# Ledger of designs, part 113: designed miniproteins, single chains, continued (3)

Each design is a single chain, and the fold is of that chain. pLDDT is the mean over its residues in the fold that is shown.

## One batch from the design tools (miniprotein)

Design m11922
Fold by ESMFold2-Fast:
Structure m11922 (fold): chain A 83 residues (1-83)
Amino acid sequence: DEVEKLKKEYEELLMESIRYSVLAIGHASLAVSYKNLIRRNPDAPQSVIDKYEENLRKTEEYNKKSNEYDKKAQEKLKEVKEL
């Protein structure tokens, strides 16, 4: 059934969006932790600064992917409603 196929595709895209959102939250939390460490210790080693920047980059990357999958899910939902 075409309706069931589109619903499955919608659910899979929505699950991917949620997965990337969870990853973004995890990396954002780590970035906050590293930022607080740097703020408390101005002499923090470069490795700590690198970890802060890496987690900021990953947060942005995963948020972008989450939004892209959400957009695709919404497009599939429109296809289901037009049937």
Scores: mean pLDDT 88

Design m11923
Fold by ESMFold2-Fast:
Structure m11923 (fold): chain A 80 residues (1-80)
Amino acid sequence: SVEELKEEILSKVPEEYRDILKSILDEFEKRFPEEAEEFLKELSKLTDLSEILEKMAEFYKEKGDETLATILEELAEKYK
């Protein structure tokens, strides 16, 4: 389920980053409910917060949301 995939992703990142990542994942599911499960399965293969944010930025860029993609890229750089 989407909920189980979110829990798996969150369990792999340091506790201090879980709240921000959870918010990002929740907004992603809200905007792209049909794509959420497949994309979260791909994210669950990653272990680093920065890699997760970079992959999400590429997705939003592909969907034409350049503003959010830039924000996520900047967050990925900050947490690298």
Scores: mean pLDDT 84

Design m11924
Fold by ESMFold2-Fast:
Structure m11924 (fold): chain A 100 residues (1-100)
Amino acid sequence: SLEEKLKEVLKKIEELAKELEEKNPETAKIAKEFIKLIEDLLEGKISLEEFVKKYHELLQKMLDIMRENIDDKEMYEKILELMKLLKEAAELALEIYKKK
């Protein structure tokens, strides 16, 4: 199901955020904020419009951090992977929201 796929992606995000927390705590914090944002959308605590706005704001913060880590290839690649997982989670959450 879409819900099972989302749960698996969110778990991968949490695991990657834990790996990043020691060297890049700000990225780990933003990842946790994305997870809460998705949960708030699906629980009906925020509007779709507020979700999209906050999602783009957090994504911009991630892009800024990624630019700051351009000289650290390993960190850059992990942040890029995290961004791909966050996009997948957002797309799955949106599909679940629309079918509600």
Scores: mean pLDDT 85

Design m11925
Fold by ESMFold2-Fast:
Structure m11925 (fold): chain A 82 residues (1-82)
Amino acid sequence: KIDELLAELEEVGGPETAELVRRILEQYKDKLSDEEIEEIVRHAIDTLRRLLAQGYSPERAGAIAVTAAALLIVGKIVEKEI
């Protein structure tokens, strides 16, 4: 469930990171399946957890996780367009 994953993302990365990921997903929601959206949010959460474990600050980890989520979205959309 997307709302539960976004809540977990907010718990791990803070409200600003979760809001940025949500806004990016809203821009592309018509081009993404629910399964793809779940995968993207899980990828952001996994990236955050890994970077925090490596000693990155929440701000740096959040910025990298948002970037990773955006790149995954672009990759999935390109697969459908090409």
Scores: mean pLDDT 82

Design m11926
Fold by ESMFold2-Fast:
Structure m11926 (fold): chain A 80 residues (1-80)
Amino acid sequence: KEKAIEAAEKIGEELKKEGKEEEAEETKKYLLSSLETYLNNTETIKTKGSELSQEELDGLQKVRDASQALLERAIKKAEE
C-alpha cells in the first residue's frame, strides 16, 4: 500500500517536471483507484470469501490480481 502511494507520487512529480501537470493528476488518480480496487477486493475475499459463489470469488481474484500487477509495474518504474 505505502509503496504504491509513493510510486504514484514519484511518477506524478516526474510528469510535472516535464510540464505534464494534467497527465500527472490523471496518472495519480488512476494508480490510486487501482490501489483502492486491490484493497477493497482483498478485504472482501478475506472477510466474505466463504459467503461468495466460486464465480464471484474468481472474478474478484482476477480483478485484484490485475490491479496488483499494475501497481507492481508502477512501483518498479518509480524505483528506476
Scores: mean pLDDT 75

Design m11927
Fold by ESMFold2-Fast:
Structure m11927 (fold): chain A 51 residues (1-51)
Amino acid sequence: TIYVQTRRFALIEKVGDEYKLRTDGTAYDENGNEIPNGSVVDPNTKIIFVD
């Protein structure tokens, strides 16, 4: 059987003076709190993506 694996989408997009998280997966901050898709994030914030 042939299978195709789609990579999950994850990026930080600059919109005006703000940075927004854009992801198709789940993202967490360094403290283990979930960051919802579309959240405004600080560019110094470390983001952990879970596949």
Scores: mean pLDDT 70

Design m11928
Fold by ESMFold2-Fast:
Structure m11928 (fold): chain A 63 residues (1-63)
Amino acid sequence: GAERALQKLADVLGLTPEQARQLLINALKNPLVLGQLKQVMLQGGATVDEINELIDELKEELK
């Protein structure tokens, strides 16, 4: 799920999950930066489905 993708982003960047979550939230407004972070999560071993779940959950939380 989403938590696994977030943890993979945190692990690759040397961040806490909370710091990685804030980075993703800030990146939602910038498709280029968001695309780069998606690639980082893929390189860390997250699946496309897990990444999409994480992004969708973050967008829903920001309503």
Scores: mean pLDDT 85

Design m11929
Fold by ESMFold2-Fast:
Structure m11929 (fold): chain A 80 residues (1-80)
Amino acid sequence: MREEARRKGRELVEEMRRTGESAAERAAQEGFKDPRVANEALRIMREEGPSAVPDLAAFQTALSKIANDAIRKKRAEAAA
């Protein structure tokens, strides 16, 4: 439910704070599997700002790359 997505999003943000930028790609992969979790993580990062999470841009970039790769794969499958 919505509460689970909020909790998972918070857990992603806390993991990124603890492990730093190297966790951004892993967090983005987990978020991409559940868009609600990704949206909650992004909301928390924006609200708490750079003092709480140093690399919002890295997370957004990784998430966009994963989404674009998925779209490209779907187009290739549709063309085949």
Scores: mean pLDDT 66

Design m11930
Fold by ESMFold2-Fast:
Parts: structure tokens; C-alpha cells; sequence
Structure m11930 (fold): chain A 84 residues (1-84)
């Protein structure tokens, strides 16, 4: 469900803010993508997946601000796709 996808991405953002292990952030982003893939076009899901990869890379490099920005962009894409 789109609402579940947004919930998982918001949880991933909070996990980053709370210095959660990389594995936890990765699992939350993966769950968000799984839920998005059930209702959104493949092109949108691919863009969201690319943002998730960029977020994980930024988090791994210690750039929490950039990781949060990528997750927020993924949330915006899901919300925009829900309106179309």
C-alpha cells in the first residue's frame, strides 16, 4: 500500500536521525520499496530505489543530512504518484 510505503520511509528517516544501524535503515527502505512496488509504476519504483541506494551510501559515509534528504525525496515521489 502507498500509505505503508510512506510509513516505512518515514521510519527509515527517524532511524537515520536516531543513529540506528545501517542494516535497520536498509530493511526499512526495502520494506517501503516493496509496498510502493505493489501500486506504483515500475519507473517510479526504480527512481525510489535509486534514492534509497543514495541514502544508504550517504549514511554509510556519515552524511546523515544527505541520507535524510534522499529519503524525503523518495517520500515526495510516492506522494506525487498517489495524486496521479
Amino acid sequence: SIDKAIEYFKKAKEAVKNNAPLEEVEKLLAKGIEEASKELPSEVVEEIAELAVLALQAYKEGNKEKAIEYIERAIELVEEAKRK
Scores: mean pLDDT 87

Design m11931
Fold by ESMFold2-Fast:
Structure m11931 (fold): chain A 74 residues (1-74)
Amino acid sequence: SMTDEVIKELEKKKEELEKLVKKLEAQGRLSPQERALADEILDAADRAIKEKDEKRAKSVLEGINIFLERLKAA
């Protein structure tokens, strides 16, 4: 279903964000504000995945994609 596809993509992007955040934190390149935002977004992703909420999952996925691009550009 479309819901299952969105949830799978969200799970994948959540893992990508977790890995990048850990890498940047280990390098001293993650600000406390970026860490706080990452934790908030990851918590929202976990809730959307657990609830299988397609609308929330799409919104969180957009947020993760924007944040990933900002972190990669820095």
Scores: mean pLDDT 86

Design m11932
Fold by ESMFold2-Fast:
Structure m11932 (fold): chain A 105 residues (1-105)
Amino acid sequence: MDVAIVADLLARLAEKTGNEEALKYAQEGARTGDFEAVEKAARLLGLDPELVRTSFSRALLEIARKAIEEGHLDIAREAVDTLRFLYGDEKGAEEIERLIKEKEK
């Protein structure tokens, strides 16, 4: 379940940025739960692939930061909800919410 959540957010980021190869691997990771596919998608999107194995909360934080950097605030807001309601990472959720608010100015 957690692998699929991270993979789904990576797939959305890949789609928004036009990275078709990353989208393919992210979609496979979401469907199968394959960490190798998720790691390939993360690497293609310029993220640390080790994050997705070590901590899903940390992976969501880095995906959200990358989404904000690329201007995809909808993906960042989805990561905030996941951090808050599935992982109980209120500090992480609040950090991303602050970054979103700054980017909207």
Scores: mean pLDDT 81

Design m11933
Fold by ESMFold2-Fast:
Structure m11933 (fold): chain A 74 residues (1-74)
Amino acid sequence: KKKELQEKTIKELKEAKSVEEARKIFVEHHRELNKLAGSDDESIVEIAEAVMNTAIKSGATVEELVESFEKWAK
């Protein structure tokens, strides 16, 4: 279920020790969503990576990334 995957990802993001670890968790979430959708189109994963790289370059902290994901996922 997408909701179960979202809940798991939020828990993992809250435990992330760095923005790089948070990025890996976020990207992996989108890979799992892609599999659930029955798609092997890596462009969706690449977009997720680009979004995270942009946020991190803009100075986003792990806490800000967690809050953004929680709001987006609800």
Scores: mean pLDDT 75

Design m11934
Fold by ESMFold2-Fast:
Structure m11934 (fold): chain A 79 residues (1-79)
Amino acid sequence: MTPLERLLEEIIKLYRDWNEDLGKEAEAVAKKVMAMKSRQEQLELVEQMLRWLTDKLGEIAQNEMKRKAEEEEKKKALE
């Protein structure tokens, strides 16, 4: 496997671990990347996927922080 193929497999796995539909979407994008003849176009699409993934990670982290804050407030109310 090329380094690009390996990277795409890891990205698909990360998306699928969060949501199966997102995993399918990532897989479709990966197929499109592999069909491209231009290395520049392939890299641009991979960068776009990584940026989108980072944005989603930030959203998940914010939701997790909010949950922890709610748990802390509930614990203080019980003490």
Scores: mean pLDDT 72

Design m11935
Fold by ESMFold2-Fast:
Formats: C-alpha cells, sequence, structure tokens
Structure m11935 (fold): chain A 94 residues (1-94)
C-alpha cells in the first residue's frame, strides 16, 4: 500500500542519517549495527523486526549518551524518535 511505503521510506531516510552519524563516533559502533539491521529489515518488508532494531538503536544511544557531545546526542535522539514513529505507523497500517 502506498501509505505504508511512504512511512517506510521516511524511516529508511532517517535511519541512514543515524547510521552516518553513528559511524563517526566509535562509542556508537553497536548502535550503527542496529541501524543497519533496521534498514535491511525495512527494505525486506519486515516492519516488526525494523521496529525492534530501531528501538535497540535508541537504547544503545542512551547508553552511549554521556560520551557524546550534547548537540550530537540531541540530533540522534530526534532522528531516532522520528524513525521509530514512522516504523510504528507503517506497522499499524500493515
Amino acid sequence: MEEIERYKKEAIEDLKKLLELAQKHPVMSKAAEYARKAIEALENGDIETALEYASKFRGALLAASPQLPEEVRKEMLELADKAIENVKKALELS
């Protein structure tokens, strides 16, 4: 359905931005892995698995947050929350 595809594309875009940011910070290496898995799951139509990994990314980000600059932490949290919301909307419409 076209509406599900829109939410998936928006989530993939935000997750790709998160992956790029996470790759710039060694403390985020585990979170980067979760972002990759979330993107792969969305591209394969596995929305439930994508939500699981996007949520794990957010958890890893919170664990690493004391080691990140405040501006980077805020940007990543905003993108992660937006990506998770879009994945949830795609899942609700599935």
Scores: mean pLDDT 85

Design m11936
Fold by ESMFold2-Fast:
Structure m11936 (fold): chain A 70 residues (1-70)
Amino acid sequence: SSKELKEVADEYKKKMEEVYKEFMEKVAEIEKAESDPEVRQEKIQELRDETLKKLEEIYKESLKKYEELK
């Protein structure tokens, strides 16, 4: 039904926004703690890689849920 599909889409959006918010908060923390631009960039890149893996898992789970409702 369209309601269940919308709920899956809304849940996906919420999870993505939460991951993005956590990423931005951690980036701000790194920028405050790390004065060396090279080290700061390395830490942010590592955080990006971790975040992309989380986003991929959220996408896969949401896609499965979405397909199950068709």
Scores: mean pLDDT 84

Design m11937
Fold by ESMFold2-Fast:
Structure m11937 (fold): chain A 92 residues (1-92)
Amino acid sequence: DLLRQVLRLIDAGKPLEALPLLPQLSPEQQDLVLGYVMESPVLNREEKLYLISQLDTPLAQEVLEALRQGRPLPPEVRARLRALAERARTYL
């Protein structure tokens, strides 16, 4: 329920409204949100950085650090993020 609400807010271009819901998600659900955010065509770079900074998983921390430093993500991390985004879409 919460995961679906977060994903719908991201699709609606209302990422800031999702912020108070993020800490209520499990680590597995946070990684689904991470993949969905990274693959989003609606969110700009600053919105993506802000949302990812609110996630508490090791994968989110790795992605956030790479983005902040302008470093390209490793191919295996990019593949994992795409797979997470695809799984997230099944909840919509």
Scores: mean pLDDT 87

Design m11938
Fold by ESMFold2-Fast:
Structure m11938 (fold): chain A 79 residues (1-79)
Amino acid sequence: MLSEEMEEAVRRAQEILAEAGIEVPLEVLYDIARAAGDDFRLFFGLLTEYLRDEFGVDLPVPEGETVEEMLEELRRLLA
């Protein structure tokens, strides 16, 4: 079972990606989150690998001290 914080991060990541024109099924993001467990850095690492492989979007792993900062960095990298 995913933490509430991870479930919120998944929903917000999907929204950020959709704003950039990248439509990722929520189930795929939950699969990535389950593989990462409670490790938000691993979640964003796996997400950027998925985006490169499936969408051809080559992004660095979002950096941040908090999940909120990592989400804002993801938004910045996609702008």
Scores: mean pLDDT 83

Design m11939
Fold by ESMFold2-Fast:
Structure m11939 (fold): chain A 91 residues (1-91)
Amino acid sequence: SERLEELARELVEAIYENDEEKVEELKAEILEILKAGNLKDLEIFAEYFTKYALEVLSKIKDEEEKEKLEERLKEVVDEIIEEYKEANKDR
C-alpha cells in the first residue's frame, strides 16, 4: 500500500507537469502492481490518487486550466481502471 500511495502521488505530479513519458512509465508500474494484487489495492490507489489530484488542482488559479487538468487526471485514472478490469477477465 505504501508503494501505491507513492506511485499515485508521482503519477498526479507527472500529469500536472505534462511529463507524458513519466505518466506512461508510472501507469505501467501501477498496472503491474494492481494485476498482481486484488480489488483492495485498486481502492487504495484510487483513494490516494483522488487525495493528490485535489491537492494539485488547488494550486491552479485559472478555472479553464483547472478543468483541463481535472479532465486529464480523470482520463488517466479511468484508463487504469479499464485496463485492470480487462486483465481480470482472463481466468
Scores: mean pLDDT 83

Design m11940
Fold by ESMFold2-Fast:
Structure m11940 (fold): chain A 95 residues (1-95)
Amino acid sequence: EPLSAKELLIEAVRDILKLLREGMEKGLTPEEIVAQLEKARDEYLKKAKENPNATEEDIKRLESVFDSVIYHVKQGRYEQAIRDAELALRELERE
């Protein structure tokens, strides 16, 4: 059975946080972290588009979270990237 849209979004945001934290801990460059995030973005967007429970708005929400995080990582703003992802996760888990 496909995940609910909410479960898919929570999984994606948790993976974003994992990639950010592990990338920072390993001393990866912003470019290396962005490459990992863009790969994850493509994989999660494919899952969302193939998921009958995901609406167009769910897909846009997923894209927005990835795009915001990637933007901040490209600027070297890792703390902001983590904060944005953590806020997204808290909101999803509260719903």
Scores: mean pLDDT 86

Design m11941
Fold by ESMFold2-Fast:
Structure m11941 (fold): chain A 94 residues (1-94)
Amino acid sequence: MKEVEELAREVVEATRAGDWEAAAAADQRLMDLINKAIKGGAPKEELLKMVEIAGRTAKEVARILARRAGDPELEREALELLEKRTKELKEKIA
């Protein structure tokens, strides 16, 4: 959990700094960690907590990017894609 929260923070901070490579790398590490936990058979409640943290992080990133672009439609589209990603992860945990 602590590592998941730390990676989530790195994604947001890198996005705010405009460091897209660092943001992408941190997001990839976060997703790898969640996928390893799913494959390793971690408890369902722990996996759902990880998905919740990743979802909150992704929504914050979407808001930052939409504000920079000045396009609220980008925020809506990003949130829809992120909701789909969250649903797919929850289905793997079920």
Scores: mean pLDDT 79

Design m11942
Fold by ESMFold2-Fast:
Structure m11942 (fold): chain A 95 residues (1-95)
Amino acid sequence: MSPEEVLEKAIDEAVEKLNSIEDPLSDEAFELVMAIMTATSLKINFDKILEADKVSVVPVPVEERIEQDLESVERIEKLTGVDLSELKKYLEELK
């Protein structure tokens, strides 16, 4: 399974949970929106990383960016309940 497919699954899970919430302005709804935004950002960044041997638009060193992305994946995993272990391994390999 590609990292993009794993992130897409996490986004779908978060969207499903968000749709079940009656108050879209609740703290729980906000947490899910943040998870969706973070997963979408990571998906975009993987496109950059895959092509980034030539061009990186990352404003921080690759190691620091990978650590930030790992923290983001942990947050998404916690909020959505989707197993993102494969994605975490992929990010570790990019160090």
Scores: mean pLDDT 67

Design m11943
Fold by ESMFold2-Fast:
Structure m11943 (fold): chain A 68 residues (1-68)
Amino acid sequence: MPEETGRRIKEKLDESIEARQKGDVEKANKAIDEAVETVREAGGEAEVETQEDGFKIISKIVLSPEWA
């Protein structure tokens, strides 16, 4: 369900934010990569940008028609 997928993505994004607050680039970026993989497993696409401090962010999410 889109709700379950959205919750899973949010949990990974929250994990990334917590790691960023602690200065843990590796953990923050791993959480972003796992969020991207969750989007792709749900049939969507995600674009990632690496910031000047080395942290990754999700810049764009494209949802599959199955989510609509």
Scores: mean pLDDT 75

Design m11944
Fold by ESMFold2-Fast:
Structure m11944 (fold): chain A 79 residues (1-79)
Amino acid sequence: MVPVAKNVDELLEGLKRMTAEGASVAEIKAWMKRVAEQSPDETAREIAKRVVDAPDGQMGAALSGAILRYVVAPAVEEG
């Protein structure tokens, strides 16, 4: 599996790699559970939790919504 993401950029890169390599939704959710429990970045953990809690058919929508909410939507995104 991809290592636990340290920040949102590593979370997105890990996801992109997993999907490019044909990882199943179950494999992606298992990795996301590890990120939610072990990542030092609170934003990465919140994104991962939202993805894990989403139904399988809504995983992509949950990911996009969480990124918009926790990364893009804040009035000042400073990282």
Scores: mean pLDDT 74

Design m11945
Fold by ESMFold2-Fast:
Structure m11945 (fold): chain A 65 residues (1-65)
Amino acid sequence: SEELDREVGRALAEMSVAIAKIMLKNGVSKEEVIEFLKKQADRFRSLGYEEAAKLVEEAIKEIEK
């Protein structure tokens, strides 16, 4: 169902953002973390998880501040 697909996509996006935050806390560069998240957003969008891609893109904007 579309609802289940949205929930799965959201969970995957939240996991990607959590990993990114752990990477930053452990001294990984902002550039490398942003590249990781951009690849995740592109992957989610290619799979039809548009809301997941947007969540990751929002996280990228917050990290770039």
Scores: mean pLDDT 86

Design m11946
Fold by ESMFold2-Fast:
Structure m11946 (fold): chain A 88 residues (1-88)
Amino acid sequence: SPRDQRFIDLFRQAIDYIQMAYYYQFVYHDQDRSQQYVDQARSIIDQARVLLGDDITPQQRDVIRQIENAVRDVENGNVPSTVYIPPP
């Protein structure tokens, strides 16, 4: 559905921001820019939570959990964990 595609797009965008945060932190040693991308990823997750509301599926909750774990990995100076987004 268009709604499911919107959530997939948001999840992919969050993953891209996490990868950029990692790249700036570990390749360029730019902590400020890394933090901006972390903040963008968190903002996207908050948008997804608001849009899903009480209708959130276990599968969508699992994707959000995986993205939050990847954010924590970057914040702890680790390579972000791979996030699996199942097809809609």
Scores: mean pLDDT 82

Design m11947
Fold by ESMFold2-Fast:
Structure m11947 (fold): chain A 90 residues (1-90)
Amino acid sequence: SSIELLEKAKRLVEEIKEKLKAKDMEGARKLIEELERLAREAKDEEVKEALETVVKNLREALKEKDISKAVEIVELSIKQLEKLIEYLKK
């Protein structure tokens, strides 16, 4: 289901946050690649576009020299996914 896909995406984004906090940039990049694969699996166009937007934002986070700023971008992405999940549950 779209909700299960988004919950899985949210877990990946939370792992990306932990990788960034650990300064494991390669680990973060690999998880973003997994998120991109998950976005391609989305059958609902709205969910696919939301996941593609999150991927774009996370790739920008990887370019940040300040890990604190990178983490803020990732936390905003988590909140965006949470809002979409809650919207779809209604």
Scores: mean pLDDT 85

Design m11948
Fold by ESMFold2-Fast:
Structure m11948 (fold): chain A 92 residues (1-92)
Amino acid sequence: LPSVEELEREIRERLLGLIRKFAALPAEEQEAVIERVLSEAEQSEDPAESEELRELAELLRMAAEGAPEEEIERRAEALARRIAERYAEEQA
């Protein structure tokens, strides 16, 4: 069985990879991505998913503004843990 810690690590690695790819995009594309994530959060009927998407949008905004990598990594770890715990609870 994948442990919550194994799921958290995988989700964290994917989130950090996504953030790094996002940071390489032109500013106009970065703004469009953030707007799309916020729109998905607003339209979500699941409060947990809405909170997760808003946190992702905030992480992307921090990366666009040049926030310290350590702060981004810390928040990405916290988000990955929340997602992993929710999926482990719902997926047997």
Scores: mean pLDDT 81

Design m11949
Fold by ESMFold2-Fast:
Structure m11949 (fold): chain A 110 residues (1-110)
Amino acid sequence: MLSTIEILKKIKEIFEEVAKKNPSIPESVKELMLNRLDKAIELLENNDPVGMVEATRAVLEVVGELYRYYLETGDEYLLEAVEKIIELAKNHSSIYTAVEQLLKEAEQRE
């Protein structure tokens, strides 16, 4: 099973690849998401007691932003990125539950 740090690093790689291919994501949003992921990784590597909370928050914000831009643009590459992140999150029950709840709430707002 992947560690939380390994999951965050893989999510960062997915986000960077999608952001390079999609001009609809503003550079400021890209920088903010990468900074949040990097901060969560730093806290976890230093065994900071808030590291898991920040990791969950960073994953939720990345998924939320990618899904929001998908709904605005119809860009299937953004949806593919969300699906890849969900698959990675399945390796960590707390993160997966949080992501599933976020997506369920987004779908019910129609």
Scores: mean pLDDT 79

Design m11950
Fold by ESMFold2-Fast:
Structure m11950 (fold): chain A 93 residues (1-93)
Amino acid sequence: GLLEAAEKLKPEELKKLAEEMEKKLEEEKKEGKEKLKDDKELSEIFELSLKAAEKAIEGVKNMHTNPELAKKYFEEAEKYYEEAKKLYEEIQK
């Protein structure tokens, strides 16, 4: 899972990962705001995806200082991703 992948990274790699994730989150917020204007069904999926990304970033940031807290954040991120995925699959059917 996400935690196992993060545990294999060096401190400098985790810092780079967090910075890249934060950059992607800001771009996704910008794009999603435009899409939310035109597609109301995607709004809930997008909000869950943003929550998942925010929790994953917090997990990465806490890997060296508080691994137990990082694990909790990664578990919350996976929960939000699975919820978003389920809603997306329902819309596609």
Scores: mean pLDDT 76

Design m11951
Fold by ESMFold2-Fast:
Structure m11951 (fold): chain A 80 residues (1-80)
Amino acid sequence: SMEEILARAEKIRKELEEFYKKHRKDLSPVELIQLAALLAGADVVIDMVKTADPNDEKVVELIRKEVDSLEKAFKEMKEK
């Protein structure tokens, strides 16, 4: 559901912000740029969820894939 996708996107956005707050001094410049990109991506996905037609299955699938991509990228970033 779109509510579930929104909850996932908001959760990842919060986890990204908490990760930055905790680890900002330990992160390389490249990792800081990557983290900033992931945060921006999460904000865009949240906006897409709020504006998208929930009956457009293709758009819902696209948004879900973007959330999946953000979650995978963040997991890979943590697996140093």
Scores: mean pLDDT 84

Design m11952
Fold by ESMFold2-Fast:
Structure m11952 (fold): chain A 88 residues (1-88)
Amino acid sequence: SVVEEMVKRARSMPDLTEEEIKTLEKDLKRIKEATEEEIAKTKDEKKKEQIRELGEGLMEGLVLLYEGVNKAIELSKKRKKELEELLK
């Protein structure tokens, strides 16, 4: 599933905790469920596809946010170490 693929992608990020990954999975499932509910309410095939694409875009955006956070943590750790070495 799209959620399983995105969770697997998040698990490849070294600075994300298991708790953060579980929160991401929960939020991804909520977006998927809300998207499928809206799809079920419409009879227009073009609108169904647009809703699906928007839902997938929201899920991708959330994963990108977690990737950005992981990179920010990595950068912060690197700069902290550099500062500690300079202050010796």
Scores: mean pLDDT 84

Design m11953
Fold by ESMFold2-Fast:
Structure m11953 (fold): chain A 85 residues (1-85)
Amino acid sequence: SDQEQLQQLLHIADLSFKEIDRLLEEIRKNKDNPLMVGVLSGQISNQLGYLQTVISQIGKLDPQLAAELQARLDKLQKEVDELLK
């Protein structure tokens, strides 16, 4: 059902947000290791792209909820961009 699909997508989105938060903390702990920062930044970029796809799928089922998640993703993207300057 659309409701079951929405719940599954929301669960995937939540896990992706948590993984990005974890990767950002790992960058903060390893800021003096440019090789590790490079690897972790690549992983964050992959997760952000995947999360954007998941939010787009949520938008087909619940556009209001997708807009809220998009705002959260946009804020997270700014945090990533600022950390990686």
Scores: mean pLDDT 90

Design m11954
Fold by ESMFold2-Fast:
Structure m11954 (fold): chain A 71 residues (1-71)
Amino acid sequence: SSSDLLSFADSLLARAQQLQAQAQTLVQQANVLKQQGKFDEANQLQLQAQILDGVAALLEGMASWFRRKAS
């Protein structure tokens, strides 16, 4: 049903928001490591943040698709 599709879309968006929040935390940690001269560790956290942001973008795309189907 349209209601089920909208509920699923909302769940995907909630997960995307959680992943974006985690990515932001990793970026903040990477910035601290850069200030300590730990560039390799900082780069690793930035790559992890980019992966989380990429997954979040995919989930947002899926949510938009389900919302479009519900309309």
Scores: mean pLDDT 90

Design m11955
Fold by ESMFold2-Fast:
Structure m11955 (fold): chain A 74 residues (1-74)
Amino acid sequence: GNAKEQAMAAIDAAQNRAVRGYILGDAEAALAGAEEALRKAEEALQNGTLSKEVGERIIARIRRGIAQLRAHFG
C-alpha cells in the first residue's frame, strides 16, 4: 500500500545520502544517512508496514553497510 511505498522511499532517500557521503569521503554524512535508514527500516518493521521477512532482510543489509562504513573511515 501507500504506507509501504512511503517507508521504502524514506529508507532509499537515507541510503542515497549515505552513498553520497561515502563518495565524497564525508564519514559523518555517510554514517548519519545509514543510521537514519536503519531507524526508518526498524520503525517500518515494528509498525507492520514492512513484513518480517522483508524488514529483517533490509535491516541486516543496512547493518552490514554501517559496519563497512565504519571499517572504511577508520
Scores: mean pLDDT 88

Design m11956
Fold by ESMFold2-Fast:
Structure m11956 (fold): chain A 61 residues (1-61)
Amino acid sequence: SREEVKKKAKEILLAADYSDDESVRKAIAEAVQLAYDAGLSPAEVSEILNEVLIEVSEERK
């Protein structure tokens, strides 16, 4: 489901090493691929990524 994809994408991004740009890039790529593999449209993938990145940013403050 969309909510399961969002939860897993958030877990991937929270597990990233934010002191390493390559780790962050790989985490974003994995989250995007996870959403596409789940059958989401490009618009839905963009929406989930935006939501998850905002939530991760808030937790990292």
Scores: mean pLDDT 82

